# Ledger of designs, part 8: designed miniproteins, single chains, continued (5)

Each design is a single chain, and the fold is of that chain. pLDDT is the mean over its residues in the fold that is shown.

## One batch from the design tools (miniprotein)

Design m16267
Fold by ESMFold2-Fast:
Structure m16267 (fold): chain A 72 residues (1-72)
Amino acid sequence: MKEKAEKLYKEGVEAFRRGDYEKAIQLFEEAIKLDPNHPLAPGAYNLIATAYEVLGDKEKAEEYRKKAKELV
C-alpha cells in the first residue's frame, strides 16, 4: 500500500516537472486516496494547488492550499 502511494507521488512530481498539470493532479489525488497520511501528502496538496493556479482554476488552487496548511 505505502509503496504504491509513494510511486504515484513520484510520478505526479515528474508529470508536474514536464508541465503535464492535469496528469500531475490525477496522480497526486490517487496517491492521497491510497495514503492520506503519507509524509509527501502536504507537498502534493501544494503542487495540486500550483497546478490549478497555472490552469486558471483559482478557486481550486485556494481550496488545496488550505488543505495543505491543515496537514502541517
Scores: mean pLDDT 81

Design m16268
Fold by ESMFold2-Fast:
Structure m16268 (fold): chain A 80 residues (1-80)
Amino acid sequence: MTAEQQAASKEALAAAVALARAAAPEIERLRAEGRLEEARELEARVAREGAELVKEKAEAAGDKRTVEAAERQIREAEAA
């Protein structure tokens, strides 16, 4: 990978982490309300959206290895 490809993938990963952190209070609120099914669905959705973001940025940068890793995460989320 080039340094530019690594930087783009790192930024995408940071954005995915920010998405997860932004969703954490809502997930915790749903759990506190006893809405466990909705909390689980939101967690799965956020994880999938994060992986999609990483894949899109890696594809734009030509980082094939990060694309493959993101595709694996998406497949695992689909299998759950």
Scores: mean pLDDT 76

Design m16269
Fold by ESMFold2-Fast:
Structure m16269 (fold): chain A 55 residues (1-55)
Amino acid sequence: SEEEERVRKLLEAFGKITDKARETGKSFREAAREVAKELDPELQAEIEAMLEGWE
């Protein structure tokens, strides 16, 4: 489904964020901002919303 594809893309994005943070030594937030720029607009917005609500 469209929702399943979106979830899959989100999980792939989190994987890229984690890898980027580990490789660069940057914070998860900084890595997420860099990765989000490479994503489609809907997924970018979802990542940005997640960062805004991050504890």
Scores: mean pLDDT 75

Design m16270
Fold by ESMFold2-Fast:
Structure m16270 (fold): chain A 56 residues (1-56)
Amino acid sequence: SMMRELAEQLYLEAERLLREGRLEEARKLADQSVALDPSLTPRAQGLKELIDMAEA
């Protein structure tokens, strides 16, 4: 579905933002991806753990 495709794109953008050190923006996009497709929850949780470690 279009919503699942958008969710996947948002998740990939979150990964890119994390690599760029844009941690708050990465967190926002990860949360938005899960809102559109809850099946991304484990992947988003892993990404947010990496963000938390980078902020520590």
Scores: mean pLDDT 86

Design m16271
Fold by ESMFold2-Fast:
Structure m16271 (fold): chain A 78 residues (1-78)
Amino acid sequence: SRVDELIDRLQEIEDKATQLIQQSSDQQKRRELILIGASASILFMHLSILQRVGEVTEEELEKVEKEIEELEKKIEEL
């Protein structure tokens, strides 16, 4: 489903951030990666809540996808 695809993308962001944190000694870069991972976790919780309450709408999925795209861009720039 589209929700499963968004969840998979969030998991990839968290995995990528974790790997980059382990590879980097730059404290500022590590800080930004930790914040990216935290943001991905918050979006995962949001999607889980939407599924539980039956509020998975096209509008809500579009909003979440935009936030995921922003996180993906941030991690690519680091």
Scores: mean pLDDT 87

Design m16272
Fold by ESMFold2-Fast:
Structure m16272 (fold): chain A 63 residues (1-63)
Amino acid sequence: GERVGVVGAPSQELADEAGKKLLELGAEKILKLIGVTKQEAMDVARELRKQGKIVTGIGLGPS
C-alpha cells in the first residue's frame, strides 16, 4: 500500500515541520490538516488505513 503521512496541526508552520519528519520516516505522500483537532486528524488516518494505505500520523494541538 501507499505510505501516507497525516499531519494535524493548528498552523501551517507546525504542519510543515511535522511533514518533513514524516518524509524522513519514509512517507511517500503527506496530507496536512490545518485547524483540526488531534482526534479529527486521527480519524482521517484511520479511514486511510481502511483503504489499504500504510499511515504514519502526527497530531498536534487540542484533542
Scores: mean pLDDT 77

Design m16273
Fold by ESMFold2-Fast:
Structure m16273 (fold): chain A 70 residues (1-70)
Amino acid sequence: MEELIEKYRKEALENGPSQEAVEEALRKLIEEAVKQGYKELLQEALENTEPTSPSQERYFKMIREAIEKA
């Protein structure tokens, strides 16, 4: 999992350090994590964490959507 995060982080930096590139890399990372069996852990983390800002709420929604697509 950590190697996967590093790989997608490097790909995002290579294509430009934009918010959109980072979000796309994060979506792909979540999709791969779900395929590897981390779906329940990701869902549990979302249930146990309350977003404190609109930006965090947006990221939580994105993570839920990525889990659903995988």
Scores: mean pLDDT 69

Design m16274
Fold by ESMFold2-Fast:
Structure m16274 (fold): chain A 74 residues (1-74)
Amino acid sequence: MKKIPISEEEAKKILEAIYELIEKGREAKAAGDLSSAAAYLAAAGILAIEAELEGVDEKEVEEAKKRIREAMAE
């Protein structure tokens, strides 16, 4: 199995994308657009799984997943 370590730049981009989707999901939820909120948060969750598989720092991935769960619960 070969997981080439992801670069710091690539890790940053994935994490930034996850957090942007979380923010958009929370905004959509606040606006009452539950369909858009669900789509954004689902996309964030998929990216978090991909980040984990690509070897992004485990703690950062766990924090992102926690933020997604919190956004969904709000």
Scores: mean pLDDT 80

Design m16275
Fold by ESMFold2-Fast:
Structure m16275 (fold): chain A 69 residues (1-69)
Amino acid sequence: KQVLVFKGEIGDEEVETLKASQAEILALSENSKITASLKDVTSLKKIILFDNVEYEESMLPDGTEIVRW
């Protein structure tokens, strides 16, 4: 599927799931936290951030559209 929705911690397992599914859109529910780098998920075109998502800018892929709800 082209769209994935994650809740809670987005770590190495979630990143591998994104790579395996070739996700184009990632939505992160409220209070989620990114703990692993998404830079290698080259299929991602858009990341949708709900309220209070914690992340480091260095973890996000270059050229991916970031949308805040």
Scores: mean pLDDT 80

Design m16276
Fold by ESMFold2-Fast:
Parts: sequence; structure tokens; C-alpha cells
Structure m16276 (fold): chain A 110 residues (1-110)
Amino acid sequence: MSEEELRKKAIELLRKAAEYFRKAGEVMKDKNPEAAELFEKASEYAREAIKAVENGDYDTALEKVAEAINLAIQAMDVAKKAGNEEAYRLAQEAVRLLSEAGTLIEQLKA
């Protein structure tokens, strides 16, 4: 894969992750506002990672991906304890996409 193809794929995965977090936040908004806020923050960090990748700042992009994953894991724990399987599954898919994006960003950094 070319550097441009890697960058484009990483951005696409980050955009999908941000959307899954946004959906998880919407599911939790009326049921558990604390979990909704954590998912919204995870979505924001995923969008910040996109900006970092677009700017060629791969170290910052990886930091933002890690921050998004940490917030997502915290929100997933709250969603699971609240019995909200839908929000948990949406966030789980977002974390998978972030992990794939992180792998591609590491390749761009090398």
C-alpha cells in the first residue's frame, strides 16, 4: 500500500470509529448521560486524530487514538453495567476500527 493509500485508509477507519461512538452516545443520552459524554469525547478524540493524520503529525494521531480507546473502554464498562448491549457493541466496533487505524498510522510513522 502506498503512503497516500495508508493515510486515506487510516482516515476512513477513524471517521467510521467517530460515527460509531456518536451512535453509542445517542443510545446512552437519555439512559446514562455520563456514558453518553464519554462516548462523545471518544468521538471528538477520533476526529482530532483525523486532523493529526491530515497534518502528517502521526505521533499526535496515535496519542489521540489511545485517548479515544481509553475513554471508550470506560464508557463501555458503564454501558455494560447499565445493561445497554447496543451501546456496548457499537463502541466495541469503534475500538476495533481505532486499533486498525493505529496500526496503519504506525506504518506511516516508520
Scores: mean pLDDT 88

Design m16277
Fold by ESMFold2-Fast:
Structure m16277 (fold): chain A 66 residues (1-66)
Amino acid sequence: MTYRVTLSGSVEQQIGIVLRLLGFPDVEVVREGENVYRVTLSGSEESQQAIVDWLRSQPHVKVEEI
């Protein structure tokens, strides 16, 4: 699954979220703009859902399925 992730929180929060995304297995992160990322998930359905739910739970994060 592929998602557009927009980060609008503090610089520290944005860095923390990106670093955590890069730490997950089977995740590709491509920067599309200053605070906009394309995130491709290719792990198990359970792993993909857990990552999406985590992203959606973060303040100042918008997640859109592409």
Scores: mean pLDDT 84

Design m16278
Fold by ESMFold2-Fast:
Structure m16278 (fold): chain A 70 residues (1-70)
Amino acid sequence: MKKITDGEILAVTAYMYLALAKNALRQGRTDEARELAEKVKEIADQLSKLGYTDEANELRKLAEEIEKEA
């Protein structure tokens, strides 16, 4: 059994930040939503460097949608 990779941990972390950002938007906390979206973009850049390009592109798209609504 292989240990969880850094890329897998980063992907899970990014999706958690996306969920928190969506919740912040629903509560009218636009500044928190933008901050969380920026964290997702940072993780997406790290995932891209690790070769998870498709996942990174999806995460950037979702983060940009949050920033547009914030």
Scores: mean pLDDT 81

Design m16279
Fold by ESMFold2-Fast:
Structure m16279 (fold): chain A 83 residues (1-83)
Amino acid sequence: REERAKELARKIVAADMKELGISVEELKERIEREIEELRREIEELREEYKKNPTSELRRRIVALESAIGLLEAELSIIELAEE
């Protein structure tokens, strides 16, 4: 099961590298930077939410947290592809 997941992950990463013309290290760095930027934006939005709690701010925070979850899943796929 784990070997099949690793092989599938390698195929996904290889396809992305071919399409984008970048290395796996560059892809990993870009995703990690995006996660850091999103985490910073969430912290700023949480501080704004404490001062002025609105449904719009809450929904935006939840959407960004969901985006981080997807990016962390992508990093996990890259990690499975690397040995």
Scores: mean pLDDT 78

Design m16280
Fold by ESMFold2-Fast:
Structure m16280 (fold): chain A 65 residues (1-65)
Amino acid sequence: MEEEEKEIERIRDALKASYEALLKFQGKEITDEVKKEIEDYAEKTAPKLYEARRGGLADARAQGA
């Protein structure tokens, strides 16, 4: 099933874009090293966010949060 992979990929792309936007907003230059760090962070974090979102959304909705 590829739905999980598609959602993880979208989360990864969103994390990468947000990180880049934050660095640009802070006036920091995005070098190739920084891009690799952003991609590595997004790749490691996206699956965790997907799992937390999947489980946490069900629980959060049940609690009305």
Scores: mean pLDDT 71

Design m16281
Fold by ESMFold2-Fast:
Structure m16281 (fold): chain A 61 residues (1-61)
Amino acid sequence: HMTVEQLIGRILRLIGEIIDLERELEKETDPKKKEEIEKKIEEKRKELEKLMEELRNFVKE
């Protein structure tokens, strides 16, 4: 099981990954590659939402 400290660390790392991908998306000119980057951002945002839900469960038990 992930500790709350590990969970926060994972959340912060994931936010950084999303920011990096959004910067990459702004620089990309190929529509196909843009779609791939957008898909990666969406997947990471869903993972972030799940981790935030896990964090809430640690606080509310």
Scores: mean pLDDT 82

Design m16282
Fold by ESMFold2-Fast:
Structure m16282 (fold): chain A 56 residues (1-56)
Amino acid sequence: SMEVKEKILKLVQEAMRRMGDIVDELLRTGNREEADARVEELREEMKRRLAEIQAL
């Protein structure tokens, strides 16, 4: 449905912004391990939220 497609686009846009925040923090701190952990956390959250949208 169009609603599902719109929700997916919004989710992708949010993921892109949040990935940018992780990169910015990595550049500030140089802490790659922390950045890797935040990326994995974001991946799991986005996977869950995508599944919720697809279940509609």
Scores: mean pLDDT 88

Design m16283
Fold by ESMFold2-Fast:
Structure m16283 (fold): chain A 62 residues (1-62)
Amino acid sequence: MEELEKQANTHREEALKAIAAGDVDAAVEHARRAFTLYLQAGKEDEALKVARELGEAIRAAR
C-alpha cells in the first residue's frame, strides 16, 4: 500500500473509532484528514466514499 493511502486508511479507522466513542470533534478531524489523503493518493472513489459514509455517521451521532 502506498504511504498516502496507508495514512488515509489509518485516519478513516480512527474516525470510525471516534464515532463509536461519541467523540464527534475527533471523528470530523480524522474524516477530513482521510478525505484529503485519499485525494492526494489519486483515490477519488475512496475519498467520495469516506465523505458520504463518515459524514452520515457523524451527523447521526450528534
Scores: mean pLDDT 79

Design m16284
Fold by ESMFold2-Fast:
Structure m16284 (fold): chain A 65 residues (1-65)
Amino acid sequence: SALRELLLRHAAELAAARAKQKAKAITGKEPDRVEVERVDEHTFRATATVGDVVVEVEVRVPELP
């Protein structure tokens, strides 16, 4: 489904954006690295790194009919 692919893409982008914003809020600095991985069919994990500080955010998309 084209709609499913669009939602999954947006979930990955949202995870990255949230990890970046949270890392910046905690450290006051831009992340050195932001990585997004697909953990399963519906879950994305984004990891933002600022020096020794690592922030992880997971976004899960509900199962689509």
Scores: mean pLDDT 80

Design m16285
Fold by ESMFold2-Fast:
Order: sequence, then C-alpha cells, then structure tokens
Structure m16285 (fold): chain A 72 residues (1-72)
Amino acid sequence: SKEEARKLLQEGIKYYNEGDYEKAIKKFEEALALDPENADAYFGLSVVYEKMGDYEKAKKYLALAMEILEKK
C-alpha cells in the first residue's frame, strides 16, 4: 500500500508539472486514501491549490502536512 501510494504521489507530481492541476489533485487524494498520514501528498495539494489561487485550501493542506511531520 505504501509503494502504491508513492506511485500515485509521483503521478500527481507529473500532472502538476504538466499544469493539469485537476488530475494532480485527484492523484494526491488517491495517495492519501492509501496512506492517510502521507505528508508529501498534503504538501502536493497545498502547492497545487496555491497555483490555482485557492490560498485558503493551500493553507489548510500545508498545516495538515506540518502537523503530521511534527507528530512523528
């Protein structure tokens, strides 16, 4: 499951680099479904929402990523 989540994370990063933010979000959400404490997936969501101008969602997902890293 962690290996599958990592592949989904890599696909999300690929779509982000291609400018396909909708597909990037979907892949990061799929990664979180398999690994709910995946801080990298939350960082991915925060970066995508920032690029889309949704600063409220970007801040929310960044906070979730940082909370996971702090609690480890």
Scores: mean pLDDT 86

Design m16286
Fold by ESMFold2-Fast:
Structure m16286 (fold): chain A 115 residues (1-115)
Amino acid sequence: SLEEAVAREIAEEEGHVLVYEALRAHVRASTDEAELAALRDLVVRDLGDHAGLERAQAAATADDPELVALHRASAEALEALRREAEAARTKEELVAVLDRAIAHERETIARLRAL
């Protein structure tokens, strides 16, 4: 049902919040440039993979214009954050990207709960 599909999507987004919070904690704890570079690569990959999942979900819900719009907007936001993560050179810049990714996920969860 739509209710079950929405509940599953909420659980998936809650999982992404936990991943981004864990990555943020690791970035904050990082003590060297090699570790920061490796964490940046993980953030870039995860944001890119997540954007791809949002595009796939938009295609899967093509008969619901509101869900299509939500998933397309989310994919675009995650792609922008991925590019910012690629450009990040400092711990502070990467933390700022992750803070915005967490905020975006929480907004998406709130919108899904309002359906």
Scores: mean pLDDT 88

Design m16287
Fold by ESMFold2-Fast:
Structure m16287 (fold): chain A 87 residues (1-87)
Amino acid sequence: HMTFVEAMRLADEIAQKELGLPPGAVSALLFAVSVELGIGTGKENAIDALKKLIEALEKSDDPWLKRVYEFYKPILEKVLKEAEEKA
């Protein structure tokens, strides 16, 4: 079983390899967004937390959250797939 913290570390690794982003750049932002949306802070089951985060971002009318969703959706979907494959 993967925790949300472990999923966010994986998101950083994917972003670093595929987008050339600095270590920790993705996890720092997505943790802040998760706290704002009431999803939790990282001890939760990765699949449950990621599904809630993706759904909350997808349904949001906030222009900033729509931009976060558009940019990070490919990374979030890839991390969710890997979390499900480890379950």
Scores: mean pLDDT 76

Design m16288
Fold by ESMFold2-Fast:
Structure m16288 (fold): chain A 109 residues (1-109)
Amino acid sequence: NSEEEKKAIEYLLFLLNSFIEELQKRGDTKMAQEYQLLKKLIEGEELSQSQLDQVLDLLLKRGWITEAEKEKLRKMSLKDQQKEIQKILKEEAMRLYNARNDEILEPLK
């Protein structure tokens, strides 16, 4: 599982880097910065509440969490919130990798 998890995380990071690069080329600096926060969180960086709020909004827009899950996460401490979001990101990374799915790039279509 750890070897497959590592490959899944590498695949998610590849998709995120590709998406961020294309957003930057298009001049969408705001969306590029928002997705950079997802990358930082996957890499284990500590985020502020305002940065975590941006991540939660992105996860909701992606359909990776529900409104109810967002409300639940927002009631947690910053550390617990970050830990649970990192778990969600790993689960989504595994889903995308197993499906060979590039849905992260869909907004570019």
Scores: mean pLDDT 84

Design m16289
Fold by ESMFold2-Fast:
Structure m16289 (fold): chain A 55 residues (1-55)
Amino acid sequence: SMAEQKEELRRQLAEALRAKDYARVRALVNAAIESGLLSEDEAAALVQEAAAEVA
């Protein structure tokens, strides 16, 4: 489902942020937007959620 795909993406974003792999964060976000999984605003919100988890 889309919800499962979004949760997996959030997990991958948190992992990339912990690793300080900002290139991977950017690649994951771009792929999600290009595939239509997320809008730009939804992607920004998901990155903020992942960043809050790793702070």
Scores: mean pLDDT 85

Design m16290
Fold by ESMFold2-Fast:
Structure m16290 (fold): chain A 78 residues (1-78)
Amino acid sequence: MSSLSPEEQAQKLIDQGNEAASQGDYDKAISLYEQAAKLAEDNPELKAEALSNLGSTLDDAGKKEEGLEYYKKAVELL
């Protein structure tokens, strides 16, 4: 039943991304966090959380330069 709100869908995607990252599936985690950030465009706090998790996952994957860019975007949102 029911369509999830964009914010609820974004939160679910963040949770799924965290699970994927924990399993070492960084490509999947990155994709899920990107979708979450897009759905959370009307919620800066939730978007910042998705972008921070994305940055952290990129650091774990050895992509520090890309991770830094996402951290910076998250900070701009606060």
Scores: mean pLDDT 83

Design m16291
Fold by ESMFold2-Fast:
Structure m16291 (fold): chain A 67 residues (1-67)
Amino acid sequence: GASLALALATREIRKVLSPEKAAQAERLLREYLAGRLSPEELRTGLVALGLSPKLADGIVAGLEKLG
């Protein structure tokens, strides 16, 4: 479900980013879920924070199932 996808995304983000960057990534996830970011904007923001493109794509694909 949506909660599981978000929890898994948050776990993976926290493994690879500093706490400060992880908090920024979690804000991007919340903005996306609120309908304020497109999938492309979310992906770009996550990669800019230091996530690999593959991991960012996986997170976006998981969260798209919520829309």
Scores: mean pLDDT 80

Design m16292
Fold by ESMFold2-Fast:
Structure m16292 (fold): chain A 73 residues (1-73)
Amino acid sequence: LSEEQVKEIGELTKKLVEALEAGDKEAALRYAEELARLLQSNGLDEQAEAVLRAAKEGDAKAVEDAALRAINS
């Protein structure tokens, strides 16, 4: 991952977590799909799946953990 991609992952993760905490399921799904697409385009399919699953379950911590694992891949 490039430095710019790491920053984008961080920004999308923050927006996704904020949407989940606010109960905005539509925004959360949109940010989760955007983050997963970015991860998949970089070959991080397992991390993308983890993000989508965590977002569907409303687990903000699991989203953050999956994103951190992606950045460290």
Scores: mean pLDDT 84

Design m16293
Fold by ESMFold2-Fast:
Structure m16293 (fold): chain A 108 residues (1-108)
Amino acid sequence: MEEVKKKAEEIRKKIYETGSVPLSDLKDKEAVLFLVEETVKRLVAEGRITPEQADRLLEAVKKALDSDSEEAKGLVLAFITAPRLAEASGLPVERIVDALLRQMDALL
């Protein structure tokens, strides 16, 4: 658990410094899931998404990480970088989350 948290912090740091991480960093499925769980908990606490949307995001991310599809893994990357994308694009993070859920439903 501590090692998973440390890897998650390293991924978060890369996102904050560069706006992204290599797809190879997504191979650490437990660290990526930990990041997604923290992100969805925060968004639910802020009233920006529902608990049902959070559950759907977690399920979709898990399926995408288990997928052989690089496109599905790319959607996971887009989700974990969504706060940075919202800052760069001026779009609300809720719009990015909704778009990602629709794309994941289409692929998975």
Scores: mean pLDDT 71

Design m16294
Fold by ESMFold2-Fast:
Structure m16294 (fold): chain A 77 residues (1-77)
Amino acid sequence: KIKEIEKKIEELKEEIKKLEEEKKKLMEELRKADEKGYSLEEKLRIIGEILRLIGEIFDLELELKKLEEELKKLKEE
């Protein structure tokens, strides 16, 4: 039981890390958007994708917190 939860926590952390890296790349692209002459529509598309990633990361972080709380309770027993 504990090992299965630890494995799920590891998998979720890996997935969150991947999404955070994708978000970081898009935020860097958005920062350079004015320098590169991006249109308002192009900037809005990047912003939309950043917001999608933020939402996805948030959902995964909630699941991670739930599993970490369950693991803590099991280890305290």
Scores: mean pLDDT 82

Design m16295
Fold by ESMFold2-Fast:
Structure m16295 (fold): chain A 92 residues (1-92)
Amino acid sequence: AYNNLGNIYRKQGKLDLAEKSYKKAIELKPNYAEAHNNLGNVYFEQGKLDEAEKSYKKALELKPNYAVARSNLGWVLLKKGKIDEGMKELQR
């Protein structure tokens, strides 16, 4: 429910409401890898690069073969100027 609500708010450009909805999804299901990845996407769109990195890393801890989260982590690392780390994630 809350993960889907976050997806609706994000599509509407309501990033603050999307963030709150994904945080509620995680509160109810802490091991919800997709919600952690989606929260990372909201943080990235807000320019909160450190929070985005942590959220994508959490998604990968929960689901190590999560290709979308790994790609997203690579791009946020590149955006932070961590070129070597970002390229390593994108080449996996």
Scores: mean pLDDT 87

Design m16296
Fold by ESMFold2-Fast:
Structure m16296 (fold): chain A 61 residues (1-61)
Amino acid sequence: MREEIEKLVEEAEELNRKGVRAVIEGDMETVKELQERAKELKEKAKELAKEIGDEKFYNSL
């Protein structure tokens, strides 16, 4: 369970890093897609964190 949450957060962070790179390159369409995906992953991680009672993890998201 927690491993799945960490994986989702890591994927969201990776997408955010790619988004920053896309901004520098001027690819705003890719930025929008990556930001939407990162939000979905963070929301999934947040819901899983609530289920396991990890309030510190939940509050950090």
Scores: mean pLDDT 76

Design m16297
Fold by ESMFold2-Fast:
Structure m16297 (fold): chain A 75 residues (1-75)
Amino acid sequence: MLEEAAERLLKAVEEDEKELEKNKEKYKEVYELLKKALEYARKAAEALKEGNVEEAMKYLEKAAELIREAEKILE
């Protein structure tokens, strides 16, 4: 189950990275924040694959903070 969750998260991160590249020039500041958030989400997926739930949660918290910063810019 954790391995399946990690695979789903990695696939979602890869799809989101492709979407983000298409909008790079239009929303540069938001792009950089979301790109960093996806990097932390990828690290979280890797930690989940290794069974390290605590480390994964730390990376997901960092990703969530960056997403909140991006939302603040879009407001």
Scores: mean pLDDT 78

Design m16298
Fold by ESMFold2-Fast:
Formats: sequence, C-alpha cells, structure tokens
Structure m16298 (fold): chain A 55 residues (1-55)
Amino acid sequence: LLKKIQEHLEKLKELNEKSREIDAAGGREGILEGASLSVEGIKHAVEAVVLRKEL
C-alpha cells in the first residue's frame, strides 16, 4: 500500500510541474493540455487518499 501511495504522489508532483511549464510558456492553446493534466492529477490524489484510509 505505501508504495502505491508514494507512486501516486510522485505522479502528482510531475503533473504539477508540467502544468507550471505550460503556464510559464504563456500559451492559451495549452489550456486544454493543462486541464487534461489536472484531471489525471486528481485521479492520482483520490487514489492516494483511498489507499491511506486503509492505513
């Protein structure tokens, strides 16, 4: 369980960093790409929370 939680948290960190890069580039066309990354991040956050409830 701990390993899976850590993997989800690491994925969140990477997705958050990619989101910042899109924002820094100032591309309005990147809004949809940023939204896609956010959805994937939420999925990993929810999975981590669910797994932690068992610990």
Scores: mean pLDDT 69

Design m16299
Fold by ESMFold2-Fast:
Structure m16299 (fold): chain A 76 residues (1-76)
Amino acid sequence: SHESIEWLLRQILATGKVEALLRYLPDLPEALARELVALWREDPARAEQLVRRIAERSEEKGSLTAEVVEEEWRAL
């Protein structure tokens, strides 16, 4: 469910570690992973809105992928 993906992303980003995000999304550009971790730390409300959109889009496509994260980041 999108709630499960949302929970997973929150747990990963809450670690504050780029390596944790890349472990689950190895095809994600490192620069983007750094920006996502920074956004979670610096603007958690905006980060949560992005996480919700990534989760909803991932549910539509049937999986959480680097492509979905990149698309939603570009739309931000």
Scores: mean pLDDT 84

Design m16300
Fold by ESMFold2-Fast:
Parts: sequence; structure tokens; C-alpha cells
Structure m16300 (fold): chain A 95 residues (1-95)
Amino acid sequence: MSKRIEELAEEARELIKKEKDKEIKELAEEALELALNHPNPEISLLALEALILALKEKNKEVSKAALEALVEALKDPNPGIALATIETIIESLKE
């Protein structure tokens, strides 16, 4: 695992530990596992960034929708579609 992926994974784990919403916590744990096991390191990196942004999102409905979309994107067998979807999630979560 690259140092950057390890740093982002650790930040995500700390945010998940602090999460009080059970559904968001379960979605975030699934997204983390899928991101870390993804064969494409660029998709893993962007997925971890999207996960961290979703976990920092104050609107819990937006956070949940972003995490559900992230999980589905990470399961997509087409890396181009997965990448484009994750980039869209990141842009939607930026202020």
C-alpha cells in the first residue's frame, strides 16, 4: 500500500470510529474495505478522499447518499465509470 493510501485509510478509520449514525458507519466501513481492496490504486486513492469528505459532511442525508453512490461505484467492473462517478461524488461534496 502506498504511504498516501495508508494515511488516508487511517484518517477514514478515525472518522468511522467517531461516527454515531449506525447506517453511515456501516456504509463507510464497506466503502473503506472496497477502496483498500480495489486493484486500481488511483481509484483507491480517490475513493478514500471521497469517503473522508462524506464522513465530514454535516448533512447526514447527503453523507449517506454519497456513501451509497461510492459503494456502488467501487463495485463497478468498469474502471472508467468507477473513476468518473467517484470524481462526481467528490465535486458534489466540495463547498
Scores: mean pLDDT 85

Design m16301
Fold by ESMFold2-Fast:
Structure m16301 (fold): chain A 70 residues (1-70)
Amino acid sequence: MEEFIESLDPEVKEGVRLAAEGGRLAHRAGGDAPEEALRLIGEGLRLINKWYEENVADLSPVEALEAAKK
């Protein structure tokens, strides 16, 4: 998992990192995720979505995955 994340585009990598931090906090909360966990997940998804729209929106799933590794 870590190696895969490290091979991603820096913007996608940062988005995944933020989402993972939020997920970690939510997991510890047992379903009652603190506002900070939801904020981190939201920020992470926003970065990933922004990168997707700018770089891979017109690509096939395979091409998008290869682009994310840049």
Scores: mean pLDDT 68

Design m16302
Fold by ESMFold2-Fast:
Structure m16302 (fold): chain A 68 residues (1-68)
Amino acid sequence: GSMHEKLLEEAKEKIERIGVRALITRDLEGAKKEIDKILEELEKIDKEVAKQVREFAERGLANVEKAL
């Protein structure tokens, strides 16, 4: 539904901003901790959205690690 789409979009945008900041600060561990907190909160709200966001975050973090 539209609520699931909005939650997914907002979470992805937050993760993208965290990834960009990690590239600037070179703080991958800090980025992982922030993303873990977002995922823990999402799992309490919607497990399906949390799964999709986790997969997106894992790909994003892998790209950041390759760029560092």
Scores: mean pLDDT 84

Design m16303
Fold by ESMFold2-Fast:
Structure m16303 (fold): chain A 56 residues (1-56)
Amino acid sequence: SSLERQEVIILFLETVVNSTLYMAEKLPNEEFKEKDLENVKELQEYIRELKKQLEA
């Protein structure tokens, strides 16, 4: 994939992270919040790797 395509994907994923964090704050159940936060951390790590590839 082109570098531009990868940048767009990164922006999209960052938007997903922000939306998930916002929604997690609204959840009444602490177990769901913990799961969402864990998933967000995994996604943030993936974003970090994508950014690293973009700099290569």
Scores: mean pLDDT 78

Design m16304
Fold by ESMFold2-Fast:
Structure m16304 (fold): chain A 73 residues (1-73)
Amino acid sequence: MKEELQAFIEKLKKKIEELEKEVKELKEKAKKAKEQGDYELAKKLELEAEFKEGMIALYQGMISWLEKILEKL
């Protein structure tokens, strides 16, 4: 069980790294859309980035909780 929790934490960390890359790309695309006057596209991309940032925060919280459980095992 302890090894399974460690493996799950590592998977969540990798998902966070992937989401951080996606957020960066979305923010760059949103900035370019604004520069071109496409405010509708920019808003859509910013909302998607915000949603993914929310997922990162949720996964970070889950990792913190799992690490506290792991320390007690």
Scores: mean pLDDT 85

